Designed miniproteins, single chains. Designs and how they scored, part 2

Each design is a single chain, and the fold is of that chain. pLDDT is the mean over its residues in the fold that is shown.

## One batch from the design tools (miniprotein)

Design m36
Fold by ESMFold2-Fast:
Structure m36 (fold): chain A 120 residues (1-120)
Amino acid sequence: DEYVALHVEAIDKGDAREHVANIVASIIVSLGERTGNKELFELAERIREAIIAGDWEKLRELLRELGFSEEEVEEILNLIEQTIQDLEKATSYDEKREISTEFGDKLEEFGDKLLERIEK
């Protein structure tokens, strides 16, 4: 939630993909901190770069490397693409904030499910 709020203003001046990429990277970094897995910090940056570039095939590869199933990868990709489109259509700060917060919450849910599978 905190990282989402801090990046909302960037969308008025820059690319919606960059804002979404920053949210995704922040969640993966948080997962790396919670697990002590330093590889997740490098993976977060690679995922951020793939989203900014619009390289959806690379993003699928990186999400599979993170440990998501093929079905979860497609759900996350669709969520990312839909959120970018919603942010590009948003006309107010409050709308952009709500879209960004909902996106972050949904991604954290995927991260928590992944964490439950790989730590137990």
Scores: mean pLDDT 77

Design m37
Fold by ESMFold2-Fast:
Structure m37 (fold): chain A 81 residues (1-81)
Amino acid sequence: MAADIEASRRLIEEMEALAEEAKWDPDFQKEIEEEVRRFRELLAAVESTGDAAMVSALRDAIARRLEEFKEKLKKLKEEKA
């Protein structure tokens, strides 16, 4: 559980860094920032339950969403090139 919480926090931090990389596309940056806010709220909620399965499931969801944003950023950069 503690390791999943730490991993979730790192993934959210990576997502926040990705929002900075996307600053040249304000609409996409806002989309990422809104998801960061949502995941931070969800992480705080599941941490309060002490449910390791919920924390693990949330970690997987954050990781999947981060990969989706990375792929979208690559495509947007290719369109700009």
Scores: mean pLDDT 82

Design m38
Fold by ESMFold2-Fast:
Structure m38 (fold): chain A 96 residues (1-96)
Amino acid sequence: SEEREKRLKELKEKLEEEGVKASVGVAKRAAEEDKSFEPLYKKALEAKKKYEKGDKKKSLEELKKIGKESIDYLVGESVKLVAEAVRKTVERNLRK
């Protein structure tokens, strides 16, 4: 039905908008943890502006790449914290 097609289009647009927000959010968080990520966060903000101006396809592809790079960094930092906790536990267990 025409009504169903309209609802699916509206849902797709909402999911894309949430994806834009998520990508910008993780880029911001990466920049807060490491200043070397500030250019990536700035690029995310520029891509968001292009998306809002109607260059949706290219901007979404750029934001997906930025989001992935930002998430990969944040996950890597989380893994480092776990590895450090494990190292400290092993050192305590080897203590006299």
Scores: mean pLDDT 80

Design m39
Fold by ESMFold2-Fast:
Structure m39 (fold): chain A 65 residues (1-65)
Amino acid sequence: MAEKSAEAAAKAGRAGDGAAAATGLHEAQNLGVSKEKLEEALKAMEEGGASPAAVAAGRTAVDNA
């Protein structure tokens, strides 16, 4: 379940839905997904063309992990 939240966040980020991506990363963090896995999802968002605002929100979630 936690892993699916991180994957969903990366997918949402690639689709340009920064709010859904940030929410997914926050949920993955709360479910105990490792910081390494969260950073991998954030990198996928950046490579997929997520907006700077979406990337910034994702970085905040990763930093709090």
Scores: mean pLDDT 69

Design m40
Fold by ESMFold2-Fast:
Parts: structure tokens; C-alpha cells; sequence
Structure m40 (fold): chain A 80 residues (1-80)
């Protein structure tokens, strides 16, 4: 449903903002896919491995709290 995808995208945008704050701006890039059923897949690039882990944990926690999100996969990658 488009409405569920829209709600999941809003949750993702909020999660990315929280991750940027948690990493003090060291989150360099995000690529994400949101499915109609609320499944979210996120790839992130961060300035350091520590920042990448912090961003991934923050995004996973925030998305898991959203009823619009059915599943969360977060991967730290070297480049998008």
C-alpha cells in the first residue's frame, strides 16, 4: 500500500536525521529502498567504522519502533 510506504519513508527520514546527529555529521551517504509492505533496506557510508556502527544502530532502533516498518536491514558499505 502506498500509504504504508509513505509512512515508512517518513520514519526513514527521521531515523537518518537522528543518525546524522548521533554521528556528529560523520554520516556521508545513505541509499535506501522502501517496499510497499514496509520492508526497509538501508546502505550507509560513514567517515569511520565507529560512525558507521553508530549510524546503523540508530537507524535500526528508530525504524524498529515504527509500526509502518515490517523489517529492517542496515548495511555499512565502503561506497554507494
Amino acid sequence: MAARRAAAREALAAAVREAAKATDGKLLGVRARVADDGAVEVEIVAESEEAGRTAAATIREALSASPAVSSVTVRVVERL
Scores: mean pLDDT 81

Design m41
Fold by ESMFold2-Fast:
Structure m41 (fold): chain A 100 residues (1-100)
Amino acid sequence: SKAEEALRAISEIASGLSEEQRREVEEIGLETAKRIAEAKTKEEAIEILVEGLERLAEILSKVDPRARELFAVLKEYYKNLSDEEIEKLKEAMKEDLAEL
C-alpha cells in the first residue's frame, strides 16, 4: 500500500515534467529495464533498479522535493522483494523489451 501510494504521488509529480525532463526519464527507464533484463543475480538486479530510482529521484526532485522521500519508499520496497519476485521482474522486462 505504501509503495502504491508512492507510485501514485510520483505519477502526479511526473505530470509537471518538462519535455526535456520527460525524455531524460524515458531514457533512464529504458536503460534500467535493459540492464535488469541482463542482470545475472538478484543482487545485481536490485542494485541496477536502485541506481535507476536514484537517477529518477534527482530529476523529479527539481519539480517537487517530496520526490526524494517517495523514491526512498520505492527503493526499500524493491530491496525487500523475494528471489521469485525479482525473477518475475526480470522476465517481464525481457518480454517488454522484445516487443520494442
Scores: mean pLDDT 83

Design m42
Fold by ESMFold2-Fast:
Structure m42 (fold): chain A 91 residues (1-91)
Amino acid sequence: MLEVKVNKDGSTVITAILETPVSDAEGEVIVDGEEVPAKTRQLSVNKKEITAEFESVIGDAKVTVRAYKYNKYTGERHLLKEETFDVKVEP
């Protein structure tokens, strides 16, 4: 599930809920091929809420949301879930 909210001040918030097989997953948000800062919140053992905030309105954009399992010992990221959305937002 993906929700895009445009605030009255022109900032945009992207919220995605992804199901993952593990609790220690981190989320990543990519807009038109560029990674944007995102926060991951655990809703349940298998559900993650991933939120990214932009200081401006995003226009028509391709948004990709990914969930990774990060191995702190090796530094490797394992992709667990990926969803891509075509977003059309009026300014």
Scores: mean pLDDT 72

Design m43
Fold by ESMFold2-Fast:
Parts: structure tokens; C-alpha cells; sequence
Structure m43 (fold): chain A 99 residues (1-99)
């Protein structure tokens, strides 16, 4: 993938995975909230890039649902749910990049 949108999707997804990992292990509620806010912004960039790549409405819905589930799980401190949601998000992004 050499298009700008594909590169942006890959970079945003990689950063989202790192930020989600940091948020899962953050014990300070204020810092966790900042990481969650960064992840939300990265999630909107992921959705924008996926849409530019022509992702189906079904894939865009899966990305949105996985992102919303991830943000909710991180806010609740549910590491297992957060990991599952992050895996769903990365799988959906991978499908967009392979299309």
C-alpha cells in the first residue's frame, strides 16, 4: 500500500495500538483520560482514512463499534474487554488495508 490514505491508516492504527496499550496499564485516572482522548482522535483519523480507501459501510461500522467498545472499556479500567476491542479494531483495519 503506497497511497497517502493507506499510509495514514497504517500509521494511525499503529499509534492507536500503542496508546491503547499505555492506557490499559495506566493507574493515574487523569493520565488515562488523556490517553483515551488521544485514542479517540486517532480513531477518527482511522475512520477518515478507511473511508478514503473505499472501505464498505459494514467495515466502517465495525471500526466505529470496535473503537467505541475500546474507549468504553479503557474508561472502565476493563483490560480484558479493552484488549478484545483493540484486537477487533486492528482486524478491521487489516481488512481495509488488504482490500
Amino acid sequence: MVSKAALELGISAAFAAVVAGLAMHEEDPAERARLIARLAALGEEILRAARELGASEELLAEIREALDALLAALAAGDREAARAAADRLMAAVGEVLRA
Scores: mean pLDDT 86

Design m44
Fold by ESMFold2-Fast:
Structure m44 (fold): chain A 75 residues (1-75)
Amino acid sequence: MIQPSALEKQRIAAASPEEAARLRERVERLQKESLPLVEELKKRGMSQKTAEAVAYTSVALRRIGDEIDEELGLS
């Protein structure tokens, strides 16, 4: 759905510090949760970069699933 550019720009400018803080917190949380998976994947012979990408994506998808369930009232 297309949002009004003027209102969108005002909202982003006004909320950018809060939004940036929330995004940082989310990334830090996902990184922390992915650490055990990274170590396990590395132990199984996966490269550091691939293990990090796979683990982070897996944790992120799980979190998104939880958020969708909450929004749909399925949690």
Scores: mean pLDDT 66

Design m45
Fold by ESMFold2-Fast:
Structure m45 (fold): chain A 70 residues (1-70)
Amino acid sequence: SSRAAVEQLEALTKSGSGPNLPREKQVQLIIEATPLVLEELIAREGLPEAERAALRAQWEATLAKGLAAL
């Protein structure tokens, strides 16, 4: 889940000495964490619901294009 991915990334960042993850797993964790991180950032900005929905849709489209380019 997105939350589990965020928690794993935070634990790795805090330890500085966590297991050496392959690049593919690091990319997977970032992808899985992205929706939750985006929702938190949007919520902190205090944006109206319509603007939050638009930003989420734009980010999802951008992420899909970026992944297709890899």
Scores: mean pLDDT 66

Design m46
Fold by ESMFold2-Fast:
Structure m46 (fold): chain A 85 residues (1-85)
Amino acid sequence: MSAGDATREVVRELEERFGPDGLVSAEDAGRAVREGLLRAGASEEQAERVAEKVKERALKLGPDGKVTTGEAAEIAYEAVREVLG
């Protein structure tokens, strides 16, 4: 699985669940990222590591623990590249 394929599936999952202009909690973003990666063929360990990085960054970016779907997608892109790239 390429990092690009994984990122595409993760972005699709985020947009499907929360809408492209949605607002999402760090926990929900992490779960959507994990499920998207598993659908893309990532191992459970890889999906968990990316999801944890997404949760951590979302919590730092949003003081209330909430980010836009676009922000979550950007964070997920970076985390996927770090773990799977």
Scores: mean pLDDT 80

Design m47
Fold by ESMFold2-Fast:
Structure m47 (fold): chain A 87 residues (1-87)
Amino acid sequence: PLPESITVKLLDEENNVIVEKDFTYEEYLEFLGKVSGEPVSVFERLARREERGELTEEDFELEKKLLEKVKEALKNDREKVAELIKE
């Protein structure tokens, strides 16, 4: 089963919590879309396939690529990511 809610914490370089927010699963997918620049529908499709245990090798490669985009956003614009969490 997919989680009903997800707690997102953004930490600074000293591991202090800059911002913390509880997201619904839908809000979390929207957040990932905004951070990665990918359509929310891509994350929703992956989430539905994961819930059904139907992830393919192509889905795992896509997930890896999406995680890299999120990591790049965090490295390049942590302040902007913090604002997206606060919304």
Scores: mean pLDDT 72

Design m48
Fold by ESMFold2-Fast:
Structure m48 (fold): chain A 95 residues (1-95)
Amino acid sequence: MKEELQREIDAAVSRLFLSSLAAGTRSTSPATAAEARRLMDLLDTKSTDEQVREAQRVGDALKPLITRLKNGEISKQQAADGMLGILRREIARLE
């Protein structure tokens, strides 16, 4: 039960993060913002259960990169490039 709630929270956080990237509020490149928007559009074509699963998967792929950025192990540019690569991979998988 607690694990199920945590998965839903993680999915919601991932969706909010993708939304902020698409809006350009995270100082991302225009390419990263465009890919984030495309991923969100693809997710919106899926059922609610699929949206939760895919948002969790995207979040899990982004977590190591966000952690490394937060710990000062990588630059903002390296994080942006890594996010762009992850977004493109997830878009290709969902198409």
Scores: mean pLDDT 70

Design m49
Fold by ESMFold2-Fast:
Structure m49 (fold): chain A 68 residues (1-68)
Amino acid sequence: SMKDVEEGFDKLLDLVRKHKPELVKTVERMRELALRNPSAARNVIDGLLSFLDPELQEEARKIWEESS
């Protein structure tokens, strides 16, 4: 649902603010794209995860699984 997408991105933004603040604006833009085009949301999320370090990818994946 859209609420699950919003919650997932909010948690991801908290993670990114702590570990990769330079990516905050990118994540915010991807959040906007995912909310505007729900059919592309999965692809946007998958693309975003690829921008993170392996440790952060695993943490973000867990956040996303909990929000789905």
Scores: mean pLDDT 72

Design m50
Fold by ESMFold2-Fast:
Structure m50 (fold): chain A 98 residues (1-98)
Amino acid sequence: PGLRVERIEVERVGDKTRITVTLSYDSSSPESVRALATLTTALALRLATLGARLVSIEETEDTLTLTFEAPAELAERVLAEVEEWAAWVNEKSAAGEL
């Protein structure tokens, strides 16, 4: 498996919720890099339609960390979408489909 969602972290910051998603990927695999770019772009666009804003992106050699902010009232819905997306990514990666 070349791509995996490693963790999802949730932090309350005043009237907002910060959701941090950390992915690992195989930087030597063109398929892993393409899957990372495609799937993280799709997630960011989907979460934007739900009122969550991408506020930071951090990249290391083998990890990508995305931080989103949402109003506290939307946090439960946004988190549910992130968790569903992460479960799907990890299932497809385990099946060798990513």
Scores: mean pLDDT 85

Design m51
Fold by ESMFold2-Fast:
Structure m51 (fold): chain A 69 residues (1-69)
Amino acid sequence: SLEEQLEELRKEGIERLVEAGLSRETAEKIVEAVINGDTDTAVRLLLEADNPEAMEIVTEFSRRVKELL
């Protein structure tokens, strides 16, 4: 189902961001912002994190979420 696919993407996105060095709280906020289409919040949190690997992860995650929704 769409809900199951979105939940899997959410979990994968959070874990990848945590592995890249973000706190779980920040990773969860970025992932939710992307899923909700809140680009301003996602960009702000990424700039605050100052982590190039996280930027690449979020770019790919955003593409996958857009393809799913």
Scores: mean pLDDT 86

Design m52
Fold by ESMFold2-Fast:
Structure m52 (fold): chain A 90 residues (1-90)
Amino acid sequence: SEVEQERLKKARELIQKAGSLDGVIQLIKNKQLRMEDFLQVLIEEGVVSEIDVAFAIGLLGMPAIADPEGFINALPKKTQEKIEEFFKSL
C-alpha cells in the first residue's frame, strides 16, 4: 500500500542514518523504528529471507521485538554475515 511504501522509505532513512546494526537495534529498543519494518527492508534488499525470519523466531521462542539481539544471533551465520556486509555498504 501507499502508506506501507512511505513507512518503509522512512525506515530506510533511519537505517542509513544509524549506519550500523547496533545503532538500528538501539532505535528499535527506543521505539523509534519498528522491528517488522527493519526486517521488511532486509527482505527487500535480499539480505534476509522470510524462511530465515521464521527459523530465528522458532529458535528464539518469542517475537523478534522482545529480544532484537537474540533474534539476530538466532539467524543462520551466513545471514548474520550478509547483515554485516549490508551495513558496511551503507
Scores: mean pLDDT 84

Design m53
Fold by ESMFold2-Fast:
Structure m53 (fold): chain A 86 residues (1-86)
Amino acid sequence: SRSAEIRERAIEFLERAIREGRDKLPPEVLAALKAAIEALKAEEDFETGLKAALEAAGKVLDEAKVPEELKEKFLETLEEDFRLLA
């Protein structure tokens, strides 16, 4: 299905971001990206998976005490990147 194809592209995009960023991104950002991948894998529908991914990433950033402004910017950018894959 189209939704499954977009979901797989989103997962591949995040996995690539983790590989390329492993030595450059803060640990809390890597953890948030990994949580987003797990949430996407758990949902068959892309829209449901996207919402779950943003929620999971946001929770990781909250637990890591990331400032609200930086968390909001990260989640906004992540959603925009996912929407470009659709």
Scores: mean pLDDT 82

Design m54
Fold by ESMFold2-Fast:
Structure m54 (fold): chain A 81 residues (1-81)
Amino acid sequence: NMEELEKRIEELIEKYRELTTKMTSSADTSEEQRQEEVNSRVERLKKAIELLKEQGEENLKKFLDEFEENMKLVEEQLKNS
């Protein structure tokens, strides 16, 4: 169901933005540079997802499942830092 996948995509992108923001928060760079890095990563993810949508629902679902699992691992590591 593409509609359910669209909701997962929105949640995934927001969670990814949050995680990348946390990952860059310790960088000794300007806030502007950190925001640009986060925006760049989010935009690349969005473009990758759009390409996967063209390849079909099953490929998109598999990508989302794997990406969500990897984000959970990153989140776990950040909690223990």
Scores: mean pLDDT 79

Design m55
Fold by ESMFold2-Fast:
Structure m55 (fold): chain A 78 residues (1-78)
Amino acid sequence: SVRDFAEGITRAVQRGVQILNVDPSNPENQKKARDYIVSELKKLGVSEKDAQAIADGLLNSDSEMGQRIDDLIARLKA
């Protein structure tokens, strides 16, 4: 369901941020966070392109990342 999908995205992003926050300036740790988010989102049926965009938004402090997540949920609901 859309709700289960939204919860899955929230958990994937939340865990990815936790991985990143262990050492946010470390490139290896940034890669681990990115790879985790992409992998978990793909398991939820998110396209590789959208999963990568969400992960990249997190790593680049993208002010629009929340909107990208909302847009993705809306597209899957439609």
Scores: mean pLDDT 73

Design m56
Fold by ESMFold2-Fast:
Structure m56 (fold): chain A 113 residues (1-113)
Amino acid sequence: SEADALAERVRAAVREALKGIPSLTDEQIDALADAVAEAVRAALNGEDKTVTIKGKISREAFGALLQALRDALAGKLTIEVEAEGDPGSEEVKRLTITITGPNGGKATLVLES
């Protein structure tokens, strides 16, 4: 399906963007990429879904993830981001990404350290 094709493209883009970041293990990268792909698929299918992942995320990883998502989803999905952390910290305490599809499906990805 079109949703599956876009979700797989986003999974690959996120995985590739995060590969060079030393604070993340391969297992963490794969888990995050898979969770993002599932959120994208749910939003495109008009489904409401929440996916929660536990793991530390650096500001560098956060920036790379958001850029990959914006590039892959440009003009197709709406992305809203809320980040919680101490000012000047290299780590984000909690990250919430809300992805809204054209049919009103809303998927929320929560990453907590």
Scores: mean pLDDT 78

Design m57
Fold by ESMFold2-Fast:
Structure m57 (fold): chain A 107 residues (1-107)
Amino acid sequence: SSRIQAIIDAFDRTAERFIEEMDLSEEDKEKLREMREWVLERMSELEDIEVVVEVVRDVMIILTMLYNKHSLEDIEETLNNMISQTEDPRHKELLRKILEILKEILS
């Protein structure tokens, strides 16, 4: 869908800008860029625009929390709440993988 691709492209640009502006080491920024690339690949497999929008919303909330220097504990609680409220299995898997990556970066 051209609409889905436009949403993915907008997310890609916004996420990269957020990561670049974060107060993190270049090594940790690179890990976040690898996570971004993985998220983009998973999003490209989604055919439901409503699911794509929900994924973008959740990931942008987590990136905003990272940008604002929230603790790993707060981010983990937020992700676990998102996972428990998400019904789509691909969206749920994506959020679980983000949590695992962030535990490695922030621990």
Scores: mean pLDDT 86

Design m58
Fold by ESMFold2-Fast:
Parts: structure tokens; C-alpha cells; sequence
Structure m58 (fold): chain A 74 residues (1-74)
């Protein structure tokens, strides 16, 4: 988790991603954590999924970058 946040921050500091992309990726990470938490309520998971779907639709580049970075760390 921390490594993914640090990697995204470094890309932003290097000017390789925009401020909007940076915040959207941080939001995606937080939403995925909620969706994958077995202790989260159904309402929390639904709200997180709806927000994630919106980001994927409105800023697909940020979502694609998140998927790429996540895969590199797996």
C-alpha cells in the first residue's frame, strides 16, 4: 500500500502525471481498499464502487495508470 502511494507521489513530483490524475489515483486506491475490506458495510462498498465507476468513466487514464502501477507491485 505505502509503496503504491510513494510511487504515485514521485510521478507527480517528476511532472509525469497531472494534479487531477494524482488525486484520482489516490482516490482509486482508497476506494479499492474499501471494496476489498471484508469488514466494510454493503453501503460503504456500494458507494465506493459507484465512485470508482465514475472515475473510470470520466478519467480512464488515471484508472489505467493505477492498474499498471498495481501490476508492477504484484
Amino acid sequence: MDELYEKVRELYKQGKISKEEYFDILTIISLEDIINDPNATEEQKKAAQETLDRIRKENPKAYELYESLKKELE
Scores: mean pLDDT 80

Design m59
Fold by ESMFold2-Fast:
Structure m59 (fold): chain A 59 residues (1-59)
Amino acid sequence: MSPEELKKKAEEAIERTRAGDGLAALEAMRYANQLDKLGETELGDKIKKEAHEAANAVA
């Protein structure tokens, strides 16, 4: 899976988290970890932060 494809899937999971899907935040974290393994550490860290913020915003 390409870094761009992983980014797209993570962004979709973050949007689902904002819509109230509590499991989608875990999916976003998994995609971010895969980005880290591909050397996209800055992007992976950004997605992890956004997923955490989205989960907290939904409460």
Scores: mean pLDDT 79

Design m60
Fold by ESMFold2-Fast:
Structure m60 (fold): chain A 56 residues (1-56)
Amino acid sequence: MLTPEELLEKLRELDRKGVRAAIEGNYEEMARYQKEIDEVLARLKELGLGEEAESL
């Protein structure tokens, strides 16, 4: 199970990968990363972290 800190780090990695996929025209990969971002955000919300720590 991921800690809140690991979830926030994963969000940053997914955003970077999504941007790269968009630049390369791989919008299917971009959509996959967006879906994973949505899942991580839902998990953070379940943990009561609707407002992420700004200084992760």
Scores: mean pLDDT 73

Design m61
Fold by ESMFold2-Fast:
Structure m61 (fold): chain A 65 residues (1-65)
Amino acid sequence: QELTIADYLKVKLKNVDEKSKYKIIEEIEKLFKDSVFTTPLSNVLKKFGSQEKFDNYILKIIEKN
């Protein structure tokens, strides 16, 4: 089964508070116009170019909130 954004976030956000997790999911779903549970992780790599750029995007959301 293809890895989803949600599969990645489950590991990456393990130590992040629930409010910040909700904000991250909300912003990602707005960006992709689709659920993190149905969006393939490969779509993230296509949009951001790398996992590091995606991780930096997540950090910016956490910093803002």
Scores: mean pLDDT 81

Design m62
Fold by ESMFold2-Fast:
Structure m62 (fold): chain A 94 residues (1-94)
Amino acid sequence: LPSVEEALERILKGLDTLLESLEAEKASQEERVAALTTFLQIAAEELLENLSPEDARRVMEALAAHVRERLPDDEAVHAVVDEVMAAFERRLAE
């Protein structure tokens, strides 16, 4: 299994690339919300398949914090992050 640090670094680079692409394309709020929702859901699935629940949670929390830091004024994106994190926590409780 990759280390938690390696997984986090790889996914954060992917997230930054996505955010840069959305900015370059002047994506609408709806497009940003859809893209980030899909990215975070795929990341959550991959992390749960490859890491322990504890490590997956740490990486997901770091990703959520990074999105909030990079897009501090995007309330719609923050709402999506909250929904994805809530769904992730529900899956961990199963």
Scores: mean pLDDT 81

Design m63
Fold by ESMFold2-Fast:
Structure m63 (fold): chain A 73 residues (1-73)
Amino acid sequence: MELSVRQQIILAEATATVLRMAAYVKEDKEALERVDEIEAIIRRARAETDPERARALVAEAMRKAEELKEKLL
């Protein structure tokens, strides 16, 4: 019933994809670089074997995504 780590990672990946599209449409190179940073954190979360560390990485990625969303949307 609560989101699993895998589901949280998938949601983060979807969020990063939407932000990448918004940054691309707006031709915002700084925003594209920030999306690359977010996607790098998500990739680290996928590789993490400890669920608590994976959740912490996803939370960091989603925090950065929310900050970027306020700038782009």
Scores: mean pLDDT 82

Design m64
Fold by ESMFold2-Fast:
Structure m64 (fold): chain A 75 residues (1-75)
Amino acid sequence: SAADKKSAEALKTLRAQILSYLLSLPRGARVSAREIAAAIGASQSTVTKQLNILYKSGYVVKRKDGRTTLWEMNL
């Protein structure tokens, strides 16, 4: 449907924004999904879902730091 196409395009744009934000950070910088969400103006839950898709695709790595998951570009 048209709504499904718009949702897919919005999520593709969101993934590009996440990657662009991570690339703007100093090399080796690690950030939480909360920090990314605040920076790009998206919900933390949506950012977390997209980060897991990017992780499965090999674009980002994730690390546990206590109870927080930190995200980094796979450079």
Scores: mean pLDDT 82

Design m65
Fold by ESMFold2-Fast:
Structure m65 (fold): chain A 83 residues (1-83)
Amino acid sequence: HMEEKLKELKELYEEAKEEAKKISIEEAAERAKEELERYAKELNLPEEEVKRLKEGIEEAVRNKADPIYFLQFVEEIKRRIEE
């Protein structure tokens, strides 16, 4: 049953999302800021750009963004840096 397997996958993803929601938004944001600072130093990013990105993280915290957003944000920064 394809529908049964899809339901199981959806349940597993929803469980993972709920577990991610248990982590504090502040905790996720701090991890994102730490990774941002690491990449900024490695690539000698302008201070203004780093400030702008940190402000984006702070806005996401105020808007109660999903913790997954911060993880994706770090991945996006890494991708842009590698390009």
Scores: mean pLDDT 69

Design m66
Fold by ESMFold2-Fast:
Structure m66 (fold): chain A 68 residues (1-68)
Amino acid sequence: SLEDILAEFEARLAEAAKIEDLEEFRRRVQEIWLETMRRIGNSGASPEERNAALDRVAARAQALVDAK
């Protein structure tokens, strides 16, 4: 489900936040973001639900990168 995709995304971001090397951290966040976008795009969710999830994912990934 879309909710499960978002829950896994948050869990993966929490693990990525532990990475001390900035280049590895950025690569991991980018990897997580791209995989999450693919999963959202392949979900059976409505366009409105998918767009909201994509916005949330982008904002959350950006906030984590900016905080580092």
Scores: mean pLDDT 85

Design m67
Fold by ESMFold2-Fast:
Structure m67 (fold): chain A 92 residues (1-92)
Amino acid sequence: DSLAALQKALEEIENDPNYEEIAKKVTEILGIEFDINSKRLKLLLAYLKLAAETVEDSQLEIDARGIKNLLLLDTTVEDVVKAIKFIREYFS
């Protein structure tokens, strides 16, 4: 259930004690300004976390493009891939 997986990722990111640090680093990587407490940013971080946990390196560009298009992000696919890799390293 993809919706249940996304909701779990959202709850995990919202309740992370380092949420502010994670959010700031992701916004820096993407070159996009977000309100750090915005629902849109939290949803973005949830999608990045889900991709970091489930997607193999060979498929990262496809998932990154999907996230970019779904959330209408004014950034590059390459920077979304960097954000996914940052999340992966952080939670490893």
Scores: mean pLDDT 85

Design m68
Fold by ESMFold2-Fast:
Structure m68 (fold): chain A 112 residues (1-112)
Amino acid sequence: DKKEKIEKVLKLLDEARKLGQQAVDSKDKSEAYELLKKAAELLGEAARLAKEIGEEAEPAVKQLVEARDLALGGAYLASTMSAESAQRVLKNLYQQINGLIDKAKKTLLELL
């Protein structure tokens, strides 16, 4: 069912957003790394499920794959940078990830 798949993707996107926000708010770089890695895993699962919806969801799949790759890059930066530098970069990266999630969500909601 297309509607059930869309609803599952939207739930994964909400969870990924919460983890990303927790990562940005974290004062521990190890915690931030694990939270962003988890967010990337959820974004990857969301992209996989969106692909199963069909060709009409392809823009959302591409946006979610890009968001996943940004989250993985953010996890790497959190692991290798000073806490202050990592926090600034992660805030900017999280804004980009949220923009991609919003675009994917809009595409999927238009399919309902």
Scores: mean pLDDT 87

Design m69
Fold by ESMFold2-Fast:
Structure m69 (fold): chain A 82 residues (1-82)
Amino acid sequence: VKELQRLLALAHVALEEGDLETAIEYLEKAAKLIPEEFQEQKEQVLELLREAKRALKEGDEETARRHLREALSIIGQVLEQL
């Protein structure tokens, strides 16, 4: 729980600072810590991170930020249940 909370906080800071690559890295690490009972949420987060990486490679920072905010929200919801 503590490590998941820490990674979520670091991802939020990176996103606010505009460091989208670092935000993706922290969210990928956070997704790996999501328990098996939240497998659906874990898969949703991983898909959002794949879409964010694609958007970032295409120069679409707005779409990348949107997907990263959605991933943050899902992980936050999982954390509330732990």
Scores: mean pLDDT 85

